# Designed miniproteins, single chains, continued (4): the designs that were tried, part 85

Each design is a single chain, and the fold is of that chain. pLDDT is the mean over its residues in the fold that is shown.

## One batch from the design tools (miniprotein)

Design m14940
Fold by ESMFold2-Fast:
Structure m14940 (fold): chain A 90 residues (1-90)
Amino acid sequence: SMAEKLKKEGEELLKKAEEIKKLALEIGLNPDKYPQEERQKWYEELLKKVKELAEKLNKPELTKKPILEQVEALVKYYTEEGKKLIEEAK
């Protein structure tokens, strides 16, 4: 059903928000546990997602903010969008 699809999509967005937050925290607290190449790849993927979000929200300055603020913006966006889809599924 359409309701089940919206609920699943919303839950997937909430999971993405949690994964982004968890990984950012782990790298921030324990950078020595992650190879430099892996940290660089994570940052490049983060920046790509932030650029896409900045374009969608028409906020180009978002890509120039500190990395923590970029993470917070992505987590907030995915969380709010996920909750919205779950609410629409009711």
Scores: mean pLDDT 82

Design m14941
Fold by ESMFold2-Fast:
Structure m14941 (fold): chain A 99 residues (1-99)
Amino acid sequence: SLAEELERLGDEVRAGKLSLEEIRARLEELAERTIASLDPRYRALLEPAIRAHVAALVEALELRRAGGPQSQLDALAAEIAARNAEVNAQLEALEAALA
């Protein structure tokens, strides 16, 4: 399942077994498969959010491995959290409209 693949990828990332290029490629593949599996009614809302989330995760990992500033990592974490909150609110509104 996609969830099992994400969990396995997370374990491999934490273990330091993957290069940034390998992580990017696997995240982009999982994103494309996720987008392709989405109900068309949700795709227009979720596709840009999924793509932005993958880009932010890769940027955060690249910054962390390069020893980048904590302030920039904190800003990326805040951006991810804000996007997740907005997407959840939009999903609730869409589900109400489809009921």
Scores: mean pLDDT 79

Design m14942
Fold by ESMFold2-Fast:
Structure m14942 (fold): chain A 94 residues (1-94)
Amino acid sequence: NPEEEKRKELLEKLSKLQQEYFDELLNSPYLISHLERKKLGKVSLEEAIKLVEEVLERVRNARAGDELRFYDVIINGKGEIEKYEVTVRFGPPR
């Protein structure tokens, strides 16, 4: 089924991007402080991919002292994609 295969490919792409995002946060040269997290609701798979790509680029270009507001996405236990607004501060070097 071409639609099922396309959905599977997009889910794999999202999973890889989310792993890259988590790896960037864990391996950041800066101490990262999470200031706020707010649930906004459900989002499409295509929009989720775009949001993770955007946040990944911003995190990669972050500098010490930056306070950035991003949209994070989580796949819940029902397989639904939920969008969160998060505020993160990049502190001094670790």
Scores: mean pLDDT 79

Design m14943
Fold by ESMFold2-Fast:
Structure m14943 (fold): chain A 109 residues (1-109)
Amino acid sequence: DEVDRILAGGPQAVADLRKKAAEALKEGNYEEFGKLFHLLIEVRLRQRPDGDGRLALRKLIESRMEVLDTVKVSELPKEDQEELAKAVENGDFDKIREILLRFAKEKGL
């Protein structure tokens, strides 16, 4: 399991995954970005404690993954793609959400 391998690599492996995802986005490799970002979300979910709080967080992240699947990242302005890449590299999920929701709202999604 790729997620288990990343978790076994510790914080550095998670940081390397974030960097690879950000680099894929900067290079316009949206397919690779989607795959790496999906892995990053699964890693984040497994790092949270179990129970009601994790269930709420899982539903929240799953709805954002649905937005990412609906929102073609290739359609974002270059400036927004660069902001998204920085947020991904920094693990700033609040900023990632802000960027994706801003774009979804502008598209009427």
Scores: mean pLDDT 72

Design m14944
Fold by ESMFold2-Fast:
Structure m14944 (fold): chain A 94 residues (1-94)
Amino acid sequence: MEEEERRIKEELEEAERELLELGEEFDKLMKENGYDVSKIPVEKLREFAERLRKIGERYIELGKKLGDEELIKIGKNLLGQAKLLEKVIEEKEK
């Protein structure tokens, strides 16, 4: 449906903006902590992991609807990054 495709494209543009903002925030946080992810506070890592997971899931859903395998791949990579942050959180909480 043409209206569905328009909505999907708008949702993709929003997800792309959110991902760029997240990347900028994470880069700033990394700089503040000497580029050592293990020095980042657990609450911030948890926030970023959740945001990455939500954006990644959205990319996969939109990629499936658009038939775009590259968007699905990007989404899966974002989910992988979220899982890596979750492991860092687990190690810091030990």
Scores: mean pLDDT 83

Design m14945
Fold by ESMFold2-Fast:
Structure m14945 (fold): chain A 70 residues (1-70)
Amino acid sequence: TPLQQKNIELAEENIKRIRENPKIPEEMKEQWIDRLEQLINVAKTETDPELLEQIHDEILALSRRIREIE
């Protein structure tokens, strides 16, 4: 679905940003990348729009935390 693809693309973009950001501590990078990879795996098989919306909100919240460190 479009929302599945949107979640996967957003999570992958955030993983790239985390990896490229030298200001994020390595331990924090590991935790955030792990969580985003979990969300990608769920999004690949999840078809419930409400659950996909929750995944999207979680990815956006993490994206905001990344921007705060920049």
Scores: mean pLDDT 81

Design m14946
Fold by ESMFold2-Fast:
Structure m14946 (fold): chain A 68 residues (1-68)
Amino acid sequence: SIKEEIEKIVKEAIERYKAGELSPDEAFRLAMTEVLELLVKRGLSKEEQDEYFGYAAKLFAEKYKELK
């Protein structure tokens, strides 16, 4: 599902942050860029893109907060 792909993207970005490869800002931008590319490639409507993009941003924030 799209949500499972988003969860994978977010987790991979957080893992790269934890490995010291990316700053928090770089990890967030990478995750959001990859999510947007996924949503566009899947041919979703602008409304659906906005909903899933919001979901991804919230998920990243929650995962990042858990590391503090």
Scores: mean pLDDT 85

Design m14947
Fold by ESMFold2-Fast:
Structure m14947 (fold): chain A 96 residues (1-96)
Amino acid sequence: DEEKKRIEKETKEALEALKKEGAPEELLELVKKVTELVLEGKYKEAAILTYRKLLELGLVGEEDLERAAREAGLDPSRLSREEVIERIVELGLAKQ
């Protein structure tokens, strides 16, 4: 499938770029795992894993997550971090 070949190529290029920028190994492993999930059609799991790991690595802050939640029409003050991530992902996947 042309889409799978494109995703594999873009992932390889992204990994090479991240290595040149001195990205931590945990970020490289995240990109690999997310790509595997996407190729399996597990888009929700891929997106949730991405948000969780970027927060754990400090590449995305709580303020960035809260901004994304508000832009999606959610109130982050009434939701847990996990609920915010899941709802943002579900709303993104529901839009065509």
Scores: mean pLDDT 75

Design m14948
Fold by ESMFold2-Fast:
Parts: structure tokens; sequence; C-alpha cells
Structure m14948 (fold): chain A 51 residues (1-51)
């Protein structure tokens, strides 16, 4: 699912040493570029910010 793809990508970036704020911004940008819904993007960003 789009949500799972954004979360997995964000988790991968966090594992590479990116900050939570940087990853949240990148996940939001990637979701927008891919045309994912606002709800999916918000849920992915909220998940990342909870880390």
Amino acid sequence: SPLDRLIRWGDHMLSQGWSVDEVATLVETAGRIRGFSDEVIRRAVDYIRSQ
C-alpha cells in the first residue's frame, strides 16, 4: 500500500542516520511527488514523528 511504502522508506532513512525531522520532510515530499492522498501522507509523517 502507499502508506506501507512511505513508512518503509522512512524507516530505512532513519536507519541510515537521518534525523526524524529530515525524514518526515522527505516522506511528505515523496508522497506529494507520487500523488498519494493527504490522509496517507499525514499518517506516514505522524508515524515517523512518533519515532
Scores: mean pLDDT 85

Design m14949
Fold by ESMFold2-Fast:
Structure m14949 (fold): chain A 86 residues (1-86)
Amino acid sequence: SIREIIFVEMHIIAVEATILVLERAPEMPKAVLEQEVRGLEEEVRTLKEALARNPDFPESLKQRVEEVLRRAEEAIRRARERIAAM
């Protein structure tokens, strides 16, 4: 439905914003970095669940979500490595 498409677009924006925060604020306190990573992990889960609920989404939207998920999972990996080094 159009409502589910809008929902997904809003969560794509949230993921992009969190990736940008991680990119633009490299000297983040450990507790803040851990909170941002947990938030991003929840957004990843939300988008994966939305894809699973909507097999009829346009292929272009599915591809955009899959690319956003790939970038988010890479950002999570890098942030977790930073946390381990702190």
Scores: mean pLDDT 88

Design m14950
Fold by ESMFold2-Fast:
Structure m14950 (fold): chain A 99 residues (1-99)
Amino acid sequence: NVEELLAINDLEAQRAAIKAILDASEEKAREVFDGLKDLLLNASSFAVKVKALGLLAEMAILDPRFYEDVKKTLLNLITDRHPIAGTALSALGFIKKYH
């Protein structure tokens, strides 16, 4: 559940929760990815957008199935000159080190 992930403030616990979601089912992993992407694009809070972006980056690092989708999402934010583009560029550089 995306709401539960956003409530976790410990990075190690957050990574463990993402890994559990990725291991549970492909359907659940895709649902969480889509929810995080929606928050990244449409949330009214910049802090929520930043947290959603970080969670998407962790998904891309932990599971290669999401790498291309996350990369495309981050590249679109950069090319569209979104207010989060700087953070997206940093996240893109970070996930590329794992692929």
Scores: mean pLDDT 80

Design m14951
Fold by ESMFold2-Fast:
Structure m14951 (fold): chain A 77 residues (1-77)
Amino acid sequence: GEQAAKGVLRGVKDSIKQGDVDTAERIKKRGLAYLSGIVPKEVLEEIEKSVNEAIELAKQGDIDGAIKKLDETEEKI
């Protein structure tokens, strides 16, 4: 569970660092589907919220803010 969740967060972060928001969205969709049933619902909801907020920040050009949000979420799970 935990390592899979961290893998999804890291994949989104790496895509954002490369300027590839489309890949970040794809990793989100596939990652959340994969994590469904292997992490608690409240953890899944926190990951979804964090990834959505990070993608929004990246779309605004705030790459550092997006990375910080994902790193903070990784430390909590």
Scores: mean pLDDT 85

Design m14952
Fold by ESMFold2-Fast:
Structure m14952 (fold): chain A 69 residues (1-69)
Amino acid sequence: SDEEIAKELEELEKRLDEAVKNKDIDELDEIIQRLEELKSRSTNEQLKRRLGELIGQATVAKEKILEEQ
């Protein structure tokens, strides 16, 4: 349900913050994959937008970490 997707999105936002702090590329990849799965299942326009924004944030964070390698 969209309510369950929204709840998991909040959990993934917290996980993203920790993954960025730890520069954990593997965790960022898992977060991105899960966010994409949730976006494909959502029918709510606001949730899709929010999921898309979070995917963008995770992708940019991953790129910045990789540029430091």
Scores: mean pLDDT 85

Design m14953
Fold by ESMFold2-Fast:
Structure m14953 (fold): chain A 71 residues (1-71)
Amino acid sequence: SVIDEAIEAVRNRDAAGFLVLGKLKDQPLLTELLYAIARGERARARELLAALPDDVLTPEQRARLEELIAE
């Protein structure tokens, strides 16, 4: 899915991966969360993750994002 591709792009920290974030233009909170993680803004990322509706991310996707924020 586009969400899984976006999470992998942030995890891999590659510039080409940021093009995938453009595909999430209709998911503003998720896009802002991924940018916050990429920028190392841990406090902001935690706030955004908590604000996301439960139906946006699978439990596995949420766990991956929590791991990335903890770094």
Scores: mean pLDDT 73

Design m14954
Fold by ESMFold2-Fast:
Structure m14954 (fold): chain A 125 residues (1-125)
Amino acid sequence: MTPFREELLAALERHPEAAEALVREVERKMPELYEALKTVLEELGITDERERQLVVLAVLSLLSSLTIEQLLEDPEAGVEKAIENLKELSEEELFRIIRGALRQVGLSEVAEEMARKIVELLLKP
């Protein structure tokens, strides 16, 4: 368990409605990213909604450069910032961000393989 994973879990306990709103905004405004994350998590047998929320929060925090608290205070603005930053990222930078997020949520052993699959799905025509 990483210290950041414990921080994310505590934030979800304090702001469950905001976490659900953030995941909904990602699904609405970044459907390709949401589906890529969901697909790879499901392939690893991770079907738990809370685990999905943790991964989405970690990825959006790194993509937006906002704190978890800032994302949960304004999910819509957080997703808009993530979309803006995503347009400026190279494939390698996106891979590093997703890999970093997965490591932060405690998926370190599979982070590189998962990040590679997620980036492949996002860049597929």
Scores: mean pLDDT 82

Design m14955
Fold by ESMFold2-Fast:
Formats: sequence, C-alpha cells, structure tokens
Structure m14955 (fold): chain A 70 residues (1-70)
Amino acid sequence: GELREKAIEIAKEAARLAALKAALQRGLTVERVEVEIVDGKRVVATAIGSEGEVTVEVEIEDFLKELEKL
C-alpha cells in the first residue's frame, strides 16, 4: 500500500541519518553510506570510512505505525 511505500522511504532516510550521526559521534570521517532492506522488514544503514564503519538498523513497521497515527 501507499503508506507502506512511504514508511520504507522514511525508514531509509532515518537509518541513513542515524548511521551518519553515530559515525560522527565516534569521530569517524564518513566516505559513504550504504542502505539496504532486509527481508522487507528492516532497513540497515552502514556508514563507511577509512577508520572503520558503523551499522544501524531500523524497523519499517515502526515508521508505518507512526504514519498511521497522523
């Protein structure tokens, strides 16, 4: 449905931003962020730099539930 598609887009951006924030808090210089959907349920974002990487995960259903409240 349309709400689920919107929830996926929001979850992707939220995961990407969370990975960037986590990497910056660790003092990492971020070169790229990779975002993938796992099992159609979770979004996994990995911020990658020369010093290391940080991975964060968010659940699509959490964003869908929040959109349904609006």
Scores: mean pLDDT 84

Design m14956
Fold by ESMFold2-Fast:
Structure m14956 (fold): chain A 96 residues (1-96)
Amino acid sequence: MEEARELYEKGVKALKEGNYDEAISYFEKAVDLARDTDPYLAAEAQALLAIAYGKKGDFVKATSWAMNALATALDIPDPEKRERVLELIREALKEM
């Protein structure tokens, strides 16, 4: 979980700096590490992948990752954590 969270944080920093390709690389690695151990972190990273691809104008990949984030979020039993992911998905849709 620690390595996935560190990659997620590096991705967030790259995204804020406008380094979308670097952000995508970090978030893809975070998803791969978190998928089976931390569904909430995986869903957050998937939603941010959708945002990063949207900012690059790759709307096909942005939509694909937004749908993956939604599917993962619906399996999160904590309603507050689920709603936070849904808000990130809503932001991803604004980038398209």
Scores: mean pLDDT 84

Design m14957
Fold by ESMFold2-Fast:
Structure m14957 (fold): chain A 68 residues (1-68)
Amino acid sequence: PARASAAEQLAEFRAYLATLTDAARLQELLDSLTAVLERHRATMSPEDLAAFEEMVAALAARVAALLA
């Protein structure tokens, strides 16, 4: 009955990213999520901030892999 953990949500997000091959669209998403992270950085809990930074890092890694 518990909500999916941050780790489970991150794993789902990484799995979803692996299905995406449009580097330009993923870069746009990365830019959007980075802007959201920076806008809300000061108001997030350390746990939420760490989880969000991990998602941004996963997206950035996927974009880099597609551009290699």
Scores: mean pLDDT 77

Design m14958
Fold by ESMFold2-Fast:
Structure m14958 (fold): chain A 62 residues (1-62)
Amino acid sequence: SKEEKIKILEERIKGLEKAIDTVQANAAATTDPAQRAHYQAMIDALKKRLDEVKKELEELKK
């Protein structure tokens, strides 16, 4: 159902936000430039996925 799909997308959003927080904390703690660049790439990819899921949720609510 539409309601079940909304719930799944909301759970995915929460999971992505938690993942971003975790990677951001790891990025802030590292002094290795290569590791920092790797974490930044992960953060960028997670933020892009978060935007995609949020757009899916907005379209589903229309």
Scores: mean pLDDT 87

Design m14959
Fold by ESMFold2-Fast:
Structure m14959 (fold): chain A 95 residues (1-95)
Amino acid sequence: MERLEELVAEVAEEAHAGNLSQEEALRRLIARLEPAAKAGDPLARIAVLAARVMLGDDSVVPELVALLAEVLGEDPAEVRAAVDRLLASYRARQA
């Protein structure tokens, strides 16, 4: 958990210093977390997939739902419904 928090903090610091847009911050977060996600860190994988979906890559939604269901111990159908609601809310706010 601490390593994920440190990577998020680094991206937040770069956003503050560099006046990054939300889209640029999401892309940097993906780049910072991708090595940990490839190494099999489930939280890093979830964060990368969530950031990709927020950038408009809906092709990874099934993988995100499957990982969240495993990590949370929830029904994949309920997780899918929650993800769909969150994405609808996020996109309606245009950020």
Scores: mean pLDDT 73

Design m14960
Fold by ESMFold2-Fast:
Structure m14960 (fold): chain A 99 residues (1-99)
Amino acid sequence: SLMESFEKDKDTNVENSKKNLDEAEKAVDQGNLSKASSYLSSAMILMSMAEMGGAEQKEIDELKKRMADINLKMSQNPLLSPEQKQLNLDISQRLLQES
């Protein structure tokens, strides 16, 4: 079943989410917002799969906090439109409230 697959892969999905967040952080530092967004999206999908598989809440909360920080840093980039900045701020705030 899909649930059995997610349960088997939960730790791998947490680890891969962390690796994608490491790459997203590097991309933000380099000003590559497109690359950062791509890695953040991958990390979010992997985190969701890990959560469905029963990953420890502490690990999920830590991933959410890292995603919130990255979104906050992206919102501070002067190349973003006001709407894009607000979107990243809203995502950051939501993730912090859920962690």
Scores: mean pLDDT 88

Design m14961
Fold by ESMFold2-Fast:
Structure m14961 (fold): chain A 89 residues (1-89)
Amino acid sequence: DLEKRIKEALEEVDRATEGKSIEELEEFLAQIDRQIQAIDKVEAKPLDEVSRLTGESKATIRRRLEEARKILEAMKEEIKKKIEEKKKA
């Protein structure tokens, strides 16, 4: 269930960001952005080689990449929110 995985990822972000400085949160945000860019780069290429190497269909690979992107985007928004809250404190 994608919604459950997003919820679990957001709970992990909460634990990982607790007590962190704005600078550390910005580095975490940059790491998530790099992961999203990596997914975008894979999605921009023909998936024929990946399908052949993994034994999975192109449709399955695209679905998994889209789910991973949604999780990472949710994590990114949560980190941005925490940075904003810290700047107000």
Scores: mean pLDDT 81

Design m14962
Fold by ESMFold2-Fast:
Structure m14962 (fold): chain A 100 residues (1-100)
Amino acid sequence: SELSDEEIIENARKALTELMDKNNVPKEVKDEIIEKVIELIKKMLEGKLSEEEAQKEIEEIFRFMQDNKIPEEVINMVAIILDDTAKRTNMKIKIVIPER
């Protein structure tokens, strides 16, 4: 059975929350990352972004996480979630984590 958009969003929120809690990410930073990722997923699922716009927003999220010294394990999970969303929406984008 295909997951609903609501189930995709809730699964992403849960996975990110659990992993960031395991890595002792501060609540304020955790909440901001979750908000940024979930809003991007919503825009992608709604078809509101071009591939270029999506790649730009993805880069901005990764830069935000790097600037806040978020562990690579968390950054990799965000990359997986966004790649899965891109595949579901048939977006031809590359999920590239910027070099530190």
Scores: mean pLDDT 86

Design m14963
Fold by ESMFold2-Fast:
Formats: sequence, C-alpha cells, structure tokens
Structure m14963 (fold): chain A 68 residues (1-68)
Amino acid sequence: LPKAKLTPEEKKAVDEAYKAYEEASKTVSPEEALEIGLRVLARKLGELKASPERAARAASEFLDRVDE
C-alpha cells in the first residue's frame, strides 16, 4: 500500500478537520459530524492546492482517526 508522507500543512488540515468532527459529534449525529469534518478537510486541502494523491492520503488519515 502506498504511504504518502503528509506535509506539516496537510497534517494541520487533518488535525483541524478532526477537531471539527470531535466538537460537532457532541451536538449533531455521527454522520453529520463526519460530514462537517470532511468539509473542513476539503476546504483546507483546497487552499493548499493539494494533488489528488495528497488529498486522498490526508482523507485516509482523517478517516483512520475517526474509525473506531
């Protein structure tokens, strides 16, 4: 499996997305909280102009943190 090393900015984007998910999960459904986290991640990765490869890796890292 390809392991792409995240940049510090990409790691920060994942961290911010996860914090948004954690906060939202206290007030909305788990599905809605996940959507909020993914929206934050997509926005941050878009601002960084991440390639599809890096975006996929960042999304995988975020989902790994959410997964129980």
Scores: mean pLDDT 78

Design m14964
Fold by ESMFold2-Fast:
Structure m14964 (fold): chain A 89 residues (1-89)
Amino acid sequence: SEAVERLEKLREEAEKLGDSLTTRTIEIVLEAAKALLKDPDNPEVRLEAEIALGLGRIALGVKKLAGDEKGTRLLQEAIDILEELLEKS
């Protein structure tokens, strides 16, 4: 639940910035994290988490190219949280 609470805070920060790409991407990561926490051994849930990581990394690349330091930070933190959950499962 700590991971979910951290991701919700990152989503709220992105919303306050008016950053729709970062907000939607963190929402995808958050839903994947919630599913993984409920059923960590489910292959479909794990696949969806890997897809969410891929989407997160694409969005991170876009923000880095745009020089958006705030979006980059929020996306990197969200990716790190989901990666840690996958490694601990």
Scores: mean pLDDT 89

Design m14965
Fold by ESMFold2-Fast:
Structure m14965 (fold): chain A 65 residues (1-65)
Amino acid sequence: SMEELEKVRKEMEEKAREGAEKLAKTSDRKERQKIIGEFNLALQEAIKAGLSRQEALELMKLFHG
């Protein structure tokens, strides 16, 4: 439903912001790779749930910015 997709969007926005904060505080290469990998897996699952490519790109910008 559209309600479920909106929930997925909100959860992904939260994950992107939290991930960005963790990444900003993390200098260890392996830990940075884990944070990035976890976000990418969550993003892939969100796309399977119905998130558009454009929405995914905006979330990646939020995570890396």
Scores: mean pLDDT 86

Design m14966
Fold by ESMFold2-Fast:
Structure m14966 (fold): chain A 103 residues (1-103)
Amino acid sequence: SLRELALELAREAIRNLLYADLAKEPDPEILELARELLEAPSEELARRLLELLREGTASPETAEAAFEAALRALRAAGASELEIEVLEGLAGIALGVNRLINR
């Protein structure tokens, strides 16, 4: 389902935020797929984005774009605002931990 794929994508994006390479250039293919998913949420786009995001460690910008696309897809699939707020909190913690460790 779109909800299951979007949740997997959100989890993978949070993992990528935690381990983001601060020196890495943004991935244009992932950014384009994230944009497409933001405009028109679908299982196909969510799956493709998830597969690409799993291939390696993203830049912070790439991970953030994938995360925002995942939240949009979750909302489209009927996720509650409370679920969205919890995921946003986890993403913020992940990015914060990354920045503390890489300082």
Scores: mean pLDDT 87

Design m14967
Fold by ESMFold2-Fast:
Structure m14967 (fold): chain A 97 residues (1-97)
Amino acid sequence: SVGSLPLTPREEEILKEFGLDSKEGFYAKLNGTSTDLPAPSAMTFIAMMVVLDAEKEGLKFTDEEKKRIASLLVEAYEKGGLPAYSAVTKAIYKFLA
């Protein structure tokens, strides 16, 4: 799984820019993220598939956490593209595993 790979230096920089480089910052950002999913888009669908894939790999989430994770992944992609999406995916595996 990509999420279980170590963070690259650039991904660590992205997480710091987003305030997701610590467990405390990660949970604060996640808990502040909307449980309302973004409008239907290819990116929203991909983010939901990442949540389902992570659960297949043994991660456990509440229904609200799944929605927050999907919304956070979409937000990351909109702000920083694929590198930010990858960085946030790895943070999810690091802090929620």
Scores: mean pLDDT 78

Design m14968
Fold by ESMFold2-Fast:
Structure m14968 (fold): chain A 61 residues (1-61)
Amino acid sequence: ALSPYEKQLREDLSKLSREEQEKLLEKVEATLAQMKADNAPQPFIDYAERELAVIREVLEE
């Protein structure tokens, strides 16, 4: 089962064009890379990785 936050993210993604979804993917990937470079706490990294996984799943559909 998806969390309420993941359901909201999927709803928000469905309102975007494919091009906008791809741009969001690139932005989240860049943010995750920056968080890892900055030694962000693991829960923040885990959250960003889950968000990235949802975006990738939507793009593969």
Scores: mean pLDDT 78

Design m14969
Fold by ESMFold2-Fast:
Structure m14969 (fold): chain A 64 residues (1-64)
Amino acid sequence: MKITLVKEIDASDLSEEEKNELIRKTAAELTKEREELTAKLRAEHPDEDIVVIPEIYVDGKLVR
């Protein structure tokens, strides 16, 4: 089973510093959400290979 966790950031009006900090914070939160979802799905489906893929889009471009 493959699940994709997607976060989209609108950085068009952000400074470079604000954009980079928001991406970093979003990546950290997404990592935590991925870990929690993976653990839950593995508990519910112990006989399946569970893969959770985090994706971050900034202004429509995949960056993670």
Scores: mean pLDDT 80

Design m14970
Fold by ESMFold2-Fast:
Structure m14970 (fold): chain A 81 residues (1-81)
Amino acid sequence: MLSEEEKEEMKEDLKKFYEYLYGELSKEDEEKINKLSEEELEEFRLEMAKRGISEAEVRGERPLSPEDEKFLKEKLEELLG
């Protein structure tokens, strides 16, 4: 179970990663990220943990490998539809 603070932080991390990949966060995609359910966010967190990807890597505080970047990109695209 994620706290409200953890859900907000994860959504902000996803927005930063989106901006890294695509340069600009559209209002449509920002709304999609803001509407992600707790269940979707928990699943994303668990999949990151299974791959050893930290929240700091998603935020750009630590370098991502090309393989981890590809994984996060595909996962973000799945979450946004």
Scores: mean pLDDT 78

Design m14971
Fold by ESMFold2-Fast:
Structure m14971 (fold): chain A 80 residues (1-80)
Amino acid sequence: SNEEIQQQIVDEVKEIIKDVAETIIKNEKDVKKAKDLLDYYKKKVEEALKEDPRVSEEARQEILEYIEREKEKVIEELEK
């Protein structure tokens, strides 16, 4: 179903975001650079999802909110 396809896309994008966040935590020491990278990634994801007719506005917002939560976790970890 279209709902199942949308959910698969949401889940896949969230996993990619999580992997990127974990990679940033492991390899980046500069909090500002980490923030800038995640903000850049968020903009690119938002642009790509706006052009994807399989992804609703609601699903797009869910992914963007997930990116913000992952960004907060990265900042918290790097500020230790």
Scores: mean pLDDT 86

Design m14972
Fold by ESMFold2-Fast:
Structure m14972 (fold): chain A 80 residues (1-80)
Amino acid sequence: MTEDGDLLLYLLEQEVKSDVISKQELVNILSEIFNISKDTIQEILDSAFDKLGLDKNSVTKSDLPTLAEIIASLLTKKYS
C-alpha cells in the first residue's frame, strides 16, 4: 500500500463506526478530508468501486484497505 493509501485508511477507520459503509457516507467523509467537491469524489469512488468489483452501494470494513489504496492512486493520477 502507498503512504497516501495508509493515511487514507487510517482516516476512514476513524470516521467509520459500522462494519458496512455506504458509498454516500464515503463521498461525505472523503470530500471533508480532501476538501474536494462531492461530485469529484463521487467520480473517483465510481471508478474505485468498478476497479474493485464491489457492489456499487456499499463496502465492508475488510474492503477498506484495498479501496483506500485505489482511491489514493486515482487522486494522485488526477492531480499529477
Scores: mean pLDDT 74

Design m14973
Fold by ESMFold2-Fast:
Structure m14973 (fold): chain A 82 residues (1-82)
Amino acid sequence: MEKEKLIESAKEHYERAQKAADEVFKAVENGDLEKAVRALEEIGFHYLEIKEIAKQVPEVKELADEVGKLYREAQRKVFLGE
């Protein structure tokens, strides 16, 4: 069923966003801002993909909201040192 495949795809994007967020935090700790920005862009990509899936499959809205939180937290880490 297409819906089940979309949910699986959203979960894969969520997992990749979590890995990218971990990469942002490690890169910031190491002072590698270029790597941190690239990893932040990767989180943003996965966030947009999950948001598009959530428009068709409301069940993944919570995953989109969680990745949105990760993206905002990662942005603060990179640009504000928070």
Scores: mean pLDDT 85

